Designed miniproteins, single chains. Designs and how they scored, part 95

Each design is a single chain, and the fold is of that chain. pLDDT is the mean over its residues in the fold that is shown.

## One batch from the design tools (miniprotein)

Design m3511
Fold by ESMFold2-Fast:
Structure m3511 (fold): chain A 85 residues (1-85)
Amino acid sequence: GLETLIGHKVETLRLYVDELRQQGKNLQLADLIEQAIKAIENGDLDTAISLLEQALELAKQEGDDVLASLLSDLIELLKRVKKLK
C-alpha cells in the first residue's frame, strides 16, 4: 500500500543523504532531509511535507534533478496519505 511505498522512498532518500555526507556535498540539504524523515517516522506529516518542500527548493537551486525528482515524488505521496489534495 501507500505506507510500503513511502517506506521504500524513505530508504532511498537515506542512501542519498549518506552519499551526500560522504561526498561533503550540501550538508544543509542532507540535514533537512534527515529532519523530514524523522517527522515521517513520528507521524508528523505536516512538518515532513514542509521540510521536504524546503529541501526540494534547495535541490533545484543546486541543479540536482535526481534528488529533486525523489523529493517531489515523496511530497506527493505524503499529500495523498493526508488527503490534502
Scores: mean pLDDT 83

Design m3513
Fold by ESMFold2-Fast:
Structure m3513 (fold): chain A 90 residues (1-90)
Amino acid sequence: MKVLVITGRGTPEARRRADALVEGLKELGYEVEVIHATDPDEIIAKVKELKPDLVVLFGVSDETAKKIEELGYKVVRADSASIALEKLKE
């Protein structure tokens, strides 16, 4: 299974969680690619190029996540709880 991990602009805690997930997935024998990108067009272009079985998002907008899902890819938001808490404070 090919997993693409995309990290947007995030906190040190979010980056640490992303790094821990990547190492865990590699230890389980998954093929993992990591991309650091904040631009939605760049993120979508990379997903289309790499054609992953699963996309994991850290610090990426809900709008970008929805666009990836609409292209037929399976998406998981690993930092959704943190993002939801920040939105409630705004």
Scores: mean pLDDT 71

Design m3514
Fold by ESMFold2-Fast:
Structure m3514 (fold): chain A 58 residues (1-58)
Amino acid sequence: SDALQAGEELFKQGKYRLAARAYRGVLSRDPDNERARKGLAESLRKLGRDEEAKKVLE
């Protein structure tokens, strides 16, 4: 999806807060999207939100 690609590109640019928002948008429409869950977790980890990242992957 274009939204997933946008999240991945934002993450590559180091824009972790924007990447997390993009991945959350993907998950609101497709909650089983594993790539978006992993991308959100890594974005949260880069932001120091380790507990939130762990919960995303549960």
Scores: mean pLDDT 87

Design m3515
Fold by ESMFold2-Fast:
Structure m3515 (fold): chain A 56 residues (1-56)
Amino acid sequence: HMHDEAIEELKKLMDELGVDPLEREYFLALVRGNFDEARELRKKILEETQKKIEEL
């Protein structure tokens, strides 16, 4: 797990860079050590990307 200050700085940086909300949650799950949640979020990101490609 990351130190609280590092997590807060990471959140601010991701918001400033305009990181996608799903990707933001994925990275936060990783830094919290919630790997099961991170795995499910990664699957959702891949599925959404694939659907958008097929819909274009």
Scores: mean pLDDT 75

Design m3516
Fold by ESMFold2-Fast:
Structure m3516 (fold): chain A 57 residues (1-57)
Amino acid sequence: LALRAQATAAIAAQIAAGKSSISFADIAAALGISQAALLAAFAQIAAANAALAAKAA
């Protein structure tokens, strides 16, 4: 899903802006999507990161 890349970019942008705390609502609002769509993107990112960690181990 393109939402995976968009969610990652939005999180990176918030961190780059000096924010130490990021809420789901802030990210969803920045992307113009529902919180449910954002959670789905997070689940996909988490699964991808877990697979990469498993390969690295």
Scores: mean pLDDT 66

Design m3517
Fold by ESMFold2-Fast:
Structure m3517 (fold): chain A 66 residues (1-66)
Amino acid sequence: KEEYEKLFEKYDTNGDGKLSKEEFIKAAVDKGFSEEKAREMFNKYSKGKGYLTKEEFIKAFEDAEK
């Protein structure tokens, strides 16, 4: 989804293609999710690696919309 790609780029401040937990929580709150829900989404899709890739980020929001 185009809007999630733009949202990722907005919060990927160093351009490395990785979003930290704090950056993801800000993005998710910007999209109307609670901080608690955002942490759950991050933990589910990061798989313990401490960040989300762009594809994982988009997938997390798409799955949350269902």
Scores: mean pLDDT 77

Design m3518
Fold by ESMFold2-Fast:
Structure m3518 (fold): chain A 86 residues (1-86)
Amino acid sequence: GTAEVILEGGNIGQKLHLLGAAVEAALQGGKMESKTEGDKLVITVTGASDAGIDAIEAAADALEKAGATVTKTRDGDKLVINVKVP
């Protein structure tokens, strides 16, 4: 499947945490793209396995437990995860 993670705010450690999960998902035969613009990091993983998507979701959920706001939206065959750090 396809997952897109949009991180608004956050420190370098939080950005690396999400990028690490996306890289792991891409290593399962998927493709990863990332873009940084101001306070937003956009990570897209295409062709990920279910386990890869689960790992990306778990990484976002860990940030939610640390105080971020996480919103998950299904847009066709694409899962969009918005993570906002206060």
Scores: mean pLDDT 80

Design m3519
Fold by ESMFold2-Fast:
Formats: structure tokens, C-alpha cells, sequence
Structure m3519 (fold): chain A 90 residues (1-90)
């Protein structure tokens, strides 16, 4: 595994920890950094970015990220359910 892939996984896991703590700005920052280092994590990272923006009330950004996640992984049930939820919250 490349050094960039190892660092991306570390940043992604840190982002997930911040998301669980309700630290949405920090979670977003770490997910964006992780995607920039390893775009292959994008589907899961976009779903979690969508969740962070949804929790901040930034529904248009949340929708955009859920749609990006689904374009990479159309079978992602979490992204599908979250997309329906955010569209209903508008």
C-alpha cells in the first residue's frame, strides 16, 4: 500500500471519530483530506460528508455528496436512505 493510501485511511478513521463526536467541521476537513490522498475511498467518504453537512443543516451540500456517493456505488443503502431523508427535510 502506498504511503498516501495509509495516510488517507488514518485521516478517514479520524474523520469518522469526529463525526461520532458531533464535531462536523473537523469530520468534513478530515474526509476531504482523505479523499484528496486516495479517491478510491470516495463512495463511503461522500456518504459520511453528506451526513456531516445534513447535521449542520446544509441540505444542498448533503444531497450533492449523497448523489456523488451513489454515482460511485449505486447499491449504497445508507446513501439512498439519507438522500430520501434530507430531501424530505427541505
Amino acid sequence: MSPEQVEAERLFNKGKSYLRLGKYDEAIEYFEKAISLDPRISAEAYTLLGEAYFNQGKYDKAISYYQQSLSLDPSNERAKQNLAKVQAAK
Scores: mean pLDDT 84

Design m3520
Fold by ESMFold2-Fast:
Structure m3520 (fold): chain A 100 residues (1-100)
Amino acid sequence: MASLEEIYEASHYPLAPIPKEYVPKLVKEAVELLGSKDDLERALGAAMLARLARQPEYAELVKEEVERYGGIPLLEKLKKDKNPYVAKTAELALKALEEG
């Protein structure tokens, strides 16, 4: 498994291209991870959303699905997370969604 630092670093880069049909499922799974009690899982969820939002082909779809699943309020909460890597990764995810 990746460390919190490696997860945060990876969140600066787009996810490898995937079939567009898988995007809604991955967004839903990532948003579910944002509510986890595990710091690593919250960081993974935020990083996945940041990386998905950085893919130009489906950035707008990612934004719509994040809003639909209630991910925006969860990411805003995670910006104040006690774990600094979770907080920084959530901030990057929100920025990527705003720029997408």
Scores: mean pLDDT 83

Design m3521
Fold by ESMFold2-Fast:
Structure m3521 (fold): chain A 66 residues (1-66)
Amino acid sequence: RVFRVTYRGDVARGVGWVLRLIGEPGVEVERLSPDVYRVTFTGDDAALEALVAELRADPGVEVEEL
């Protein structure tokens, strides 16, 4: 599955999320702009649901499935 992730406001928190995503098995991250990333997920659905929930819990993060 493919997601667009946008980080607004806090650059340090954005960098933290990118490092978190890069460390996930079955996740590929492509930087489209300074604040926008394409995330491709090929792992299991339970891990995906947990990851998306973590991202959406951050008020500075927008997550959209493509």
Scores: mean pLDDT 73

Design m3522
Fold by ESMFold2-Fast:
Structure m3522 (fold): chain A 85 residues (1-85)
Amino acid sequence: GKVTLVIKAPDEKAAEVALKGAEDLARTVKEKKGAEAKVEQKGNEVTVTIVAPDKEAEEYAKSAAEALGLTLEEELGAKSEVKVE
């Protein structure tokens, strides 16, 4: 399945933190679950797209994406959305 995390940061500094978190998430799902992942940044918006090979990888990616989003919302005032397809 496909998991997409979109992070909207309030400023450039928050966007840099979000980008680093997104890159760490992408690396982790590739290494631990054999998923494909892409990170894109457009201004203060960071998007992570994860293509999971199976249901376990999809559930892991969703949980990790939600955890990252919540952390960035609490610490930086970012807004996050996770979509699963």
Scores: mean pLDDT 88

Design m3523
Fold by ESMFold2-Fast:
Formats: C-alpha cells, structure tokens, sequence
Structure m3523 (fold): chain A 100 residues (1-100)
C-alpha cells in the first residue's frame, strides 16, 4: 500500500499544479497498485475519484464518468466518509452526463 499511497500523493501534487495529463497517469498507477493488493481498497476509490476529476479537466467526460462509477463500486455505503465520496462522485456523473 505504501507505493500506491505515494503514487496517489504525487497525483494530487500534479493536479494542484494543473498538470492534468501527468496526474491522470499517477492516479491510474495508484488505483491499479492499490487494487492489486486489496480489491476493495478505499485508497483505490479515492484515486479513481481524483482520476475522474483530472479527466474532466482534460474534457474526457466519458472516461471521467467511468472513473467515478468505478470509485462508487469500491465504496462502502455503511461508512460515512466513503458514502460522502460516493455522493460526490454521483453528482459529478450527473453533471457530466448533461454535457454529453
């Protein structure tokens, strides 16, 4: 998990710098690494959510929707923090579907 967390944190830094294509690569690597260790990884869900945000910034709306949907599938609806992230992802999907 340490490697996945480092990739995720690097993705966040790149996203904050406006380097969205590079952020996408790091979030994809973080999600894949986390999922290889734990198929229901909360870190993978966060990485996929931020992947969706980065793809949205690049105008890749269909790919962004797919990333948000994958994030929701990993989140536990009985966990309050995870349910909030799932709601945020669902709202982003609805907004992006209006643009398609």
Amino acid sequence: MEKAKELYEKGLELFEEGKYEEAVKKFREAAATALAIDPKSPLAARALYNLGLALEKLGKYEEAIEAFRKAIDLLDPNNIDESVLAIEAAVNIAVLEEKL
Scores: mean pLDDT 85

Design m3524
Fold by ESMFold2-Fast:
Structure m3524 (fold): chain A 108 residues (1-108)
Amino acid sequence: MKTATVTVTAEALDEQGRLVASATSAPIELKVGEEATVTLTLELPDRPGLYRITVTATADNPDIKAEITEVRAEVTGPGQVDVTATVKAVLRKPGEPNTDTGRAGAEL
């Protein structure tokens, strides 16, 4: 049975496209067909505005794709956003990328 170690990274960009925060999960071991939910906390500047959040999931096994099935961003405090992503390990088809990207937004 094939397994992959999956890492999830969340990055926040401001309205000018500047990277203002990033967080990376601990490695998560998933078997094909398994899913995991990861919550990452981003510390943003204490500044009002719209932030674009990009979530990238990467598997260490070239035969396995980390597929992002859900992304949610929630403002949990001044300058704090919790990003929750659900990631599923699937068999990679020839020609598919080995990374997946999800997007969300947060308004402070």
Scores: mean pLDDT 80

Design m3525
Fold by ESMFold2-Fast:
Structure m3525 (fold): chain A 57 residues (1-57)
Amino acid sequence: LEELRKRVEEAAAEFHRVAQDPSATPEEQQAAGDRLRQTHLEYLKEVEEIRKKLEEL
């Protein structure tokens, strides 16, 4: 979880950096956004899996 959370934070920072960079291409902005969305979804799935396992302990 902690590693995945850090990846979300890193992806968010990259997305903001690219969004504020006037030399960034639309493709670079799209790629950064896609990475952020994908990493966030993976984080949510991991949280749900851990919650289910804790419920069964």
Scores: mean pLDDT 76

Design m3526
Fold by ESMFold2-Fast:
Structure m3526 (fold): chain A 71 residues (1-71)
Amino acid sequence: MEEEGRKLVEEARKALSEGNFDKAVEYAIKAAELGMKEEAARVFRLLADYAKSQGKTEIAEKLRKLAEELE
């Protein structure tokens, strides 16, 4: 279970680096569900910063709140 959660965190970061926002969000949610809450929260903060850079302020705010709830 820990190995699976860690792999999902790595996949989320890879998807974000490739510009695949939807996949990055999906993997981060699954990692959080498997108990990788702190690591998933860090990914959600990166996703929030990316969304804000694209002008999607409402999505960025929701992602930041989700990260705060996980920590």
Scores: mean pLDDT 80

Design m3527
Fold by ESMFold2-Fast:
Structure m3527 (fold): chain A 58 residues (1-58)
Amino acid sequence: EELKREAESLRKAAEFIPDPELRNKVIELIDEALKYLDAGQPEKAREVLEKARSLLGK
């Protein structure tokens, strides 16, 4: 639940990124992380979310 909430918050933040290439890349990573969470793979979801956070400077 914590990771899912974090992913959803990052996705909302990513929609306001002015660079469309960066925005689409971050959203793609977050959507991938959400799919891993739905599949019961939280470690993979965390890795992908950390990559998305790194791109956002978080």
Scores: mean pLDDT 79

Design m3528
Fold by ESMFold2-Fast:
Parts: structure tokens; sequence; C-alpha cells
Structure m3528 (fold): chain A 78 residues (1-78)
């Protein structure tokens, strides 16, 4: 993958009009809210996996990123 993006840039991209690729490789048009919800679900799963692996600090970092995305998403809804 390319350069690491900031969380703000990632949230902007998810909330934008960019097409989203489904797991079967199909392009679909999701609303910005639906894309943000998918991202939050992935982060929650990642935090649970890190916690199960004993990486509690990593799990907390992922949860902090999720909270930051929720904050930025709320700003984009206004």
Amino acid sequence: MGRRASLEEVVRHLAGDAPYLTADGKVTELTGEQRIQVALTVLERTAAEKEAAGDLEGAQAVLAAKEEIERLAAELRK
C-alpha cells in the first residue's frame, strides 16, 4: 500500500463519493455514513483481535483511533 494517511484524511475519503469495493470485488456506491460504519466495525474487530493476542496497548490504540474517527465523522455530518 502507499503512504500512511492521517485519520482525518481516511474519514474524509470514506465520507466522500468514492466508490467502495465489496469483498467479491464488485464496486458499490455506499453513503458516507455506511462507509464510516464499516470502518468502525473493522476497527472494533481489530481491537478485539489484539486483545485476544494479549496486545492490550495495541487494542487501546485502535479504540482511541475509533473514537477519533467517530469525532471526525460527527464534524462531517454538520
Scores: mean pLDDT 63

Design m3529
Fold by ESMFold2-Fast:
Structure m3529 (fold): chain A 66 residues (1-66)
Amino acid sequence: MEEALERMREIFEKAVEEIKKSKTLEDQVKILTEAAREMLRIAAEHGIPAKTLAEIMNEFLKKVKE
């Protein structure tokens, strides 16, 4: 479980960095979509429920929205 959470954090942080380097909304949406897909795959592989995944995502978003 800790491994899955760390991998999801890395994916989220990488996506945020790539979005900051992107010039178009279209590219930003593609980056977000790929990151979300990868995080969902990891969550499914580790049996993380949708509710728990949503809570994890909300915590990540709170750290970005300061």
Scores: mean pLDDT 75

Design m3530
Fold by ESMFold2-Fast:
Structure m3530 (fold): chain A 96 residues (1-96)
Amino acid sequence: MERVRELLEEARRLLEELREAPPEELEELFERLLRVAEEAVREALAAGDLEAALEARRLALEAAKEYLRRAPKELIARAIGAVLRALGDLLDLELL
């Protein structure tokens, strides 16, 4: 599926940006990556492409790790909250 491939490449680019971005951009980049990954999971599952759905989840988890590692101390609780909500949303997509 061309669209799933494009979404996975977008998520990979956002992950690389997240690794190098200044602290003030981390939340926005994480939220963008999460939206792209969620769409990739949804499109992949609709197409029966389980491997692509798992790759999208892996990219979201890597982004969560980078966001938590690089988040400023003052924003760490907010970052944890965002990551937990993201993981819940991704899990719902697979269980439904």
Scores: mean pLDDT 80

Design m3531
Fold by ESMFold2-Fast:
Structure m3531 (fold): chain A 72 residues (1-72)
Amino acid sequence: SDALENAEGAIKALEEGDSISALFNLQQALKDSTNPEAKKLLEEAIEAVRKGDLKKAIKYAKEAVKVEKEYL
């Protein structure tokens, strides 16, 4: 799914310290997601990036990926 691909892209960007690319990918994942639980986790990841907490952003983005995979 596009949401899954964008969320995985965001995790890679976060692990590389690229908060700008991470934020873009998380926003795209949020737009493309149809799962309410995944949307909530993606919103929390976006907020963590905005606050500069990249470790927390990675955690929430990984949880969102797990939720997205449950509905494949």
Scores: mean pLDDT 86

Design m3532
Fold by ESMFold2-Fast:
Structure m3532 (fold): chain A 55 residues (1-55)
Amino acid sequence: SMEKLIEEVKKALEEGDHDRARELLGKLSREQIERLKEEHPEYATHIDNLLAALE
């Protein structure tokens, strides 16, 4: 359920738990991440920033 995964990622971001958000994103395939960004453009910016900044 992609919707549930998005909800958990958003919750982790709001909590400031970047480690949890990173692990959740790591469980998604690149194709799934691409679809998430297409379906939820608001999350797309956060996902890109998170992935770029976590390292």
Scores: mean pLDDT 72

Design m3533
Fold by ESMFold2-Fast:
Structure m3533 (fold): chain A 62 residues (1-62)
Amino acid sequence: ADLVARARELLARAEEALRAGDAHTAAQLSNQAGVLAVIGGDEALLARAQEVGRRARELGGS
């Protein structure tokens, strides 16, 4: 589905931001990916988005 494809694109960009040390961008993109994963019904993608978001918050000192 288009929503799941969009969520994967956003998650890939979130992972790139995380590798670059951009915690804020990684957190925003992973949150957006998670929302789309919920709407699209992809539980594995949601879990991955939540993990990236958690790592981003830890990096940002949240």
Scores: mean pLDDT 85

Design m3534
Fold by ESMFold2-Fast:
Structure m3534 (fold): chain A 68 residues (1-68)
Amino acid sequence: GLRDYLRDRARSIYTNTRIAYQAEVEKNKDSPNYAEVAKKALEEMQRAADTLAEITGEDPEEVKVEIP
């Protein structure tokens, strides 16, 4: 039904957001701005997880960015 479609869409958006920000962190791993990029990526991925939780009624996913 429509409700299941919207949940699947929300999960896809969350997954794509994670992939995009993880790629940005990886791209900047040797940059002097790495710590700032990683912090912003973590905050944005957590915001996306919180939004997904609101849509699905589940607990927010704990999002972690692996900092080298």
Scores: mean pLDDT 75

Design m3535
Fold by ESMFold2-Fast:
Structure m3535 (fold): chain A 60 residues (1-60)
Amino acid sequence: AAAALAAQLAAWYAEMDELSKKRVEISKNLDPNTMSEEYKKILEELRKKDAEVRAALAAA
C-alpha cells in the first residue's frame, strides 16, 4: 500500500525538481532579474506541494 504511494510521490518530487532546475537555468541565461519574482512564486507553490506530499505520506 505505502510502496505505491511512495513511488508516485517520488515521481512528483523528481518532476518538480527537474522543472525548477530548468527554469533557473533559463532565467540565469536570459533574464535572471525578471525571473526573481516568478522563481519566488514557484518556490511557494513547491512548498505547498511538499506539505501536501508529507501529509499524504503520514496518512498512508
Scores: mean pLDDT 68

Design m3536
Fold by ESMFold2-Fast:
Structure m3536 (fold): chain A 71 residues (1-71)
Amino acid sequence: KEFEEAIKKGEELKAEGDKLVADPSKKKEALDKYLEALAYYTEAIKLSDEETAEKLKKEGEELQKKAIELE
C-alpha cells in the first residue's frame, strides 16, 4: 500500500545515502538520496495516524540535519 511503499522507499534511500556519505567524493549523490528519502517521509506522514506521523517527523528532521551537513 502507499504508506508501506513510501516508508520502504524512504528507508532504502536513507540507507543508500548513508553508504555514499562515507565516501567524500560522493557527497552530492548522498545529498540527492537524502532529499529523495525526505520526500517519501513527507508522503508517509500524510498517510499515517498522529502517533506514526510524530515518529516519522523526528526521523525526517534527523535526515534533514544530515542533508544540511552535506551542503
Scores: mean pLDDT 79

Design m3537
Fold by ESMFold2-Fast:
Structure m3537 (fold): chain A 86 residues (1-86)
Amino acid sequence: SMEEELKKRREAILLGASAGVVAIRTIVLGKAKGVSREELEKKMKEVGELLKKGEELVKKGDIEKGKKLAEEAKKLAEKYAKEVEE
């Protein structure tokens, strides 16, 4: 149904937003830990490219692929957050 499709779209958007929040945390923590700007920009570009591709797929109606890319972006952002904390 249209209502269930909208619910899945919202879930994909919320996953993307969650990944974005983790990415911002990674930048803040990385700067505090003395990680180079270049390294942080490289890591955040990778996360951002996954989020952008996922968002484009959701807009085209490929919600399941878009959601999967948002999940991958969140996992990558969380991985980078751990790397900059260590």
Scores: mean pLDDT 82

Design m3538
Fold by ESMFold2-Fast:
Structure m3538 (fold): chain A 96 residues (1-96)
Amino acid sequence: PPLTDLESLSEEARRASLALGIGIAAKNVGATWPFKEAVKHFEKLVEKFPDNADVYLALGIAYYLLGEKEKAKEWFQKALEIDPTNEVAKWLLEKL
C-alpha cells in the first residue's frame, strides 16, 4: 500500500532535494544521475499534488540542471499557470 500523501510528499521531497544537491556537486564530472533521479521523484510529487506550483518549479529546475532547457521552460510555465506570483519561475524563464 502507498504511503500517506504527507509521508509520500516528505519522502519524495527529501530524495529529490538530496539528488539535486549531490548533482550540483557532481556536475563538474559530468554526472547526470542525481538530476535524473530528482526528476523521477518530482514527477511522482506532481502526480500526487498536481495543483502545487512549487513541485512544478522544482521539476523545472531539475530539467534545467540536466540541460533540458525546453522541458524546464514548459514546467516553469506550468508553475506560473498555477501560481502567477512565483518570482523564481519568472526569473528562470527570463534566463532560459
Scores: mean pLDDT 70

Design m3539
Fold by ESMFold2-Fast:
Formats: C-alpha cells, structure tokens, sequence
Structure m3539 (fold): chain A 66 residues (1-66)
C-alpha cells in the first residue's frame, strides 16, 4: 500500500496546487525565490497524474529491492 499511498499524496498535492493557482490567479510577490517556487509548482500541477505515477513507481522500485 505504500506505492498507492505515495501516488495519492502526490496527486492530492498537485490538485491542491492547481486549485490554488486557479483561484488566486496572479500572485504578487517581491521575493524572486518565491516566484521560482510557484513556477515549479505550476509545472507539476499541469500533470498531477504523472506526479502520482512517478511517486508510485519510485515506491514500487524500492519495495522490489527490499
């Protein structure tokens, strides 16, 4: 169940990021590091399914070794 748990977590995080972006639209920030972080989250939110699948594969690969 670890793989499914990781996938669900990644998908939920991506969905939350997408909803936050959709509701807040542009965010005013004087901090350039914050702008970069938001841009990265935007890219991940674009493919929540891929994020979940990637997380699942990582966990499965680890479990296969253990």
Amino acid sequence: MLAEEAAKRAEEEAKKAKELIEKKKPELSSDPSMAKTQEHHLKLAEDPKLAGEEARRKVEERLARE
Scores: mean pLDDT 65

Design m3540
Fold by ESMFold2-Fast:
Structure m3540 (fold): chain A 90 residues (1-90)
Amino acid sequence: MVEKLREAAELVSEAATAFRNGDREKGIELAKKAIEVLKELPDSDVVNQLIEALERAIKLMEQGKYDEAARIFEGVARTLRRLAEELEAA
């Protein structure tokens, strides 16, 4: 579980970097991979909210709102790292 949270956080961080560099295709691919990893986790309100946030960020990409999408990806990555730390400590 912790490993999958860290993997999703890394993918989301890479997506944010790709979007900032103007690589829309790579950013969307990485974001979709992160969503797939998160869907493998046990059902929880927090995980479902993170999936919805990533789906919202992808929609913002379709509207050309790259900086707003990157901000959401950075927020999601931070939350995923926090969840991994909490599960590792428990």
Scores: mean pLDDT 81

Design m3541
Fold by ESMFold2-Fast:
Structure m3541 (fold): chain A 66 residues (1-66)
Amino acid sequence: MSEIEKIVEKAEKVALEKIAAGASLAEAAFAARKVLEEETKDLSKEKQLEVENEFSARLEELAAAL
């Protein structure tokens, strides 16, 4: 599993945990983005963009599954 995939999975897990706890999709996304910010702060801008793109795709899939 790539570094990007690991970061995205961690953020997705946080979003899923928030939704399971009764949070809105917007609140879950906010919490997940905080995880992305923390995990990517030391990465290049190029890698940060790749993480954001992958997470956005995962978030769209999650929203469609709800």
Scores: mean pLDDT 79

Design m3542
Fold by ESMFold2-Fast:
Structure m3542 (fold): chain A 109 residues (1-109)
Amino acid sequence: VEELEAQREAAEAAGDKLATAESYMKIGRKYLEQGDYEKAVEYFEKALEAGKDDPGLQMYALFLLGEAYRKLGDKEKAIEYFQKTLDLAEKYGNLELVERAKKLLEEIK
């Protein structure tokens, strides 16, 4: 993750909010893959804040927050974030993400 952190620092220094958010998403996904779900949540929250003007990035950050909370056993937070993902994905017509969020909500409920 040190290499990904260096990429994020470069994007942030350049003032590129979208590139910064995308870097946070990559770091969060690496922590999720490694089983460090608390760090994954932290980085996806940072991605959501940096990417707040990009609905596509927000949808995926919310989805991955739901996955991270599900892995942590926080069903209430997982449902909350999958529901936010579903609402935003429906608003912007992301049918694949709508389907994925619905399936995960059914699995948790």
Scores: mean pLDDT 82

Design m3543
Fold by ESMFold2-Fast:
Structure m3543 (fold): chain A 55 residues (1-55)
Amino acid sequence: SHSDIVKKLLQKTGLSLDELQSLSREELIKLLMEKVGASKKTAEEIVEKIYSLLN
């Protein structure tokens, strides 16, 4: 699930939820790809879902 991938991102980066929320869309995509190994498409879908929920 998207929540599991976000949890892995926090674990891999050592960032808090507050720090993660301060990241731009582009920064979040890069971290998902770099630290979690998500594809660009998957990273974009996760970020899109997160922003959709925060709207």
Scores: mean pLDDT 74

Design m3544
Fold by ESMFold2-Fast:
Structure m3544 (fold): chain A 69 residues (1-69)
Amino acid sequence: MEFPKITKLKIEMTADGVARIHEAEYGEETLSSAEARELAEKLAKEVRETGSAVYEGEEVKPAKLLKPK
């Protein structure tokens, strides 16, 4: 299975424990299953530890302005 390459993504954990995707943009390239899994694991870890994750094609990092609920 091929996955579109994510170029921009913003995820935030809500007070209900639900992860919400605020922004998602895709490039012209595709990711292999292994690459998609690595990105998903990095995003999940960041959301789990900080409550949010931002990715702009380089690194997964916490969102600068986290909204508590």
Scores: mean pLDDT 68

Design m3545
Fold by ESMFold2-Fast:
Structure m3545 (fold): chain A 61 residues (1-61)
Amino acid sequence: MREEALREIVAAFRKALDLSPEEGLKLVKETAERLAERYGPEIQPLAENAIKAAEDVKKAL
């Protein structure tokens, strides 16, 4: 469960590197939200951290 969610988030980040910063952030947010809805409270902190990391990357660009 958590391991699968982590793999999907990592894959989203890797794909985001090939996109514009705006599209990359959107992809990571959509992926994190979908995983949080699917797996519930156990994944919520991971999803929030992923969104925060994507926002920080966009801000740095």
Scores: mean pLDDT 77

Design m3546
Fold by ESMFold2-Fast:
Order: sequence, then structure tokens, then C-alpha cells
Structure m3546 (fold): chain A 74 residues (1-74)
Amino acid sequence: MVEEAVRIVIEGAELKLEGAPQEEIEELEKRYRELAKKVEDVELKEEELERFRELERELFERLTEKAEELAAKL
């Protein structure tokens, strides 16, 4: 569940950076929020939390790299 939620966020970020339609981005964000609510209702194991943080770091690095590319083009 947590991994699925993070994967959806990564996909949404990639679609935004590729200039995908806003409607597709909103659909992915909605799906992520639904999964995030379910995750909040359960205790996560330490291993799951660690993996989630690793995926968050990867997402942040990808977003930063793409933001830098976009800034360079502006």
C-alpha cells in the first residue's frame, strides 16, 4: 500500500514535468490521497517506513533534477 502510494506520486510528478493534461495529474493525486488515508489508519513496520523514506528521497531527487532542467530552459 505505502509503496503503491509513493509510486503514484512519482508517476504524477513525471506527468506534470512532461506537460501532461491537468486532468490526468488530478486523477493520480486523488488516488494517492485515498491510499494515504488508508495508510494513516495502520501501524507501519519499521522496514515499510524505511522503504517509504527511500522512495520519498528518490522522488525528491527526481523532482529537483527536473525543476533544475526547467529553470535552465527559462
Scores: mean pLDDT 60

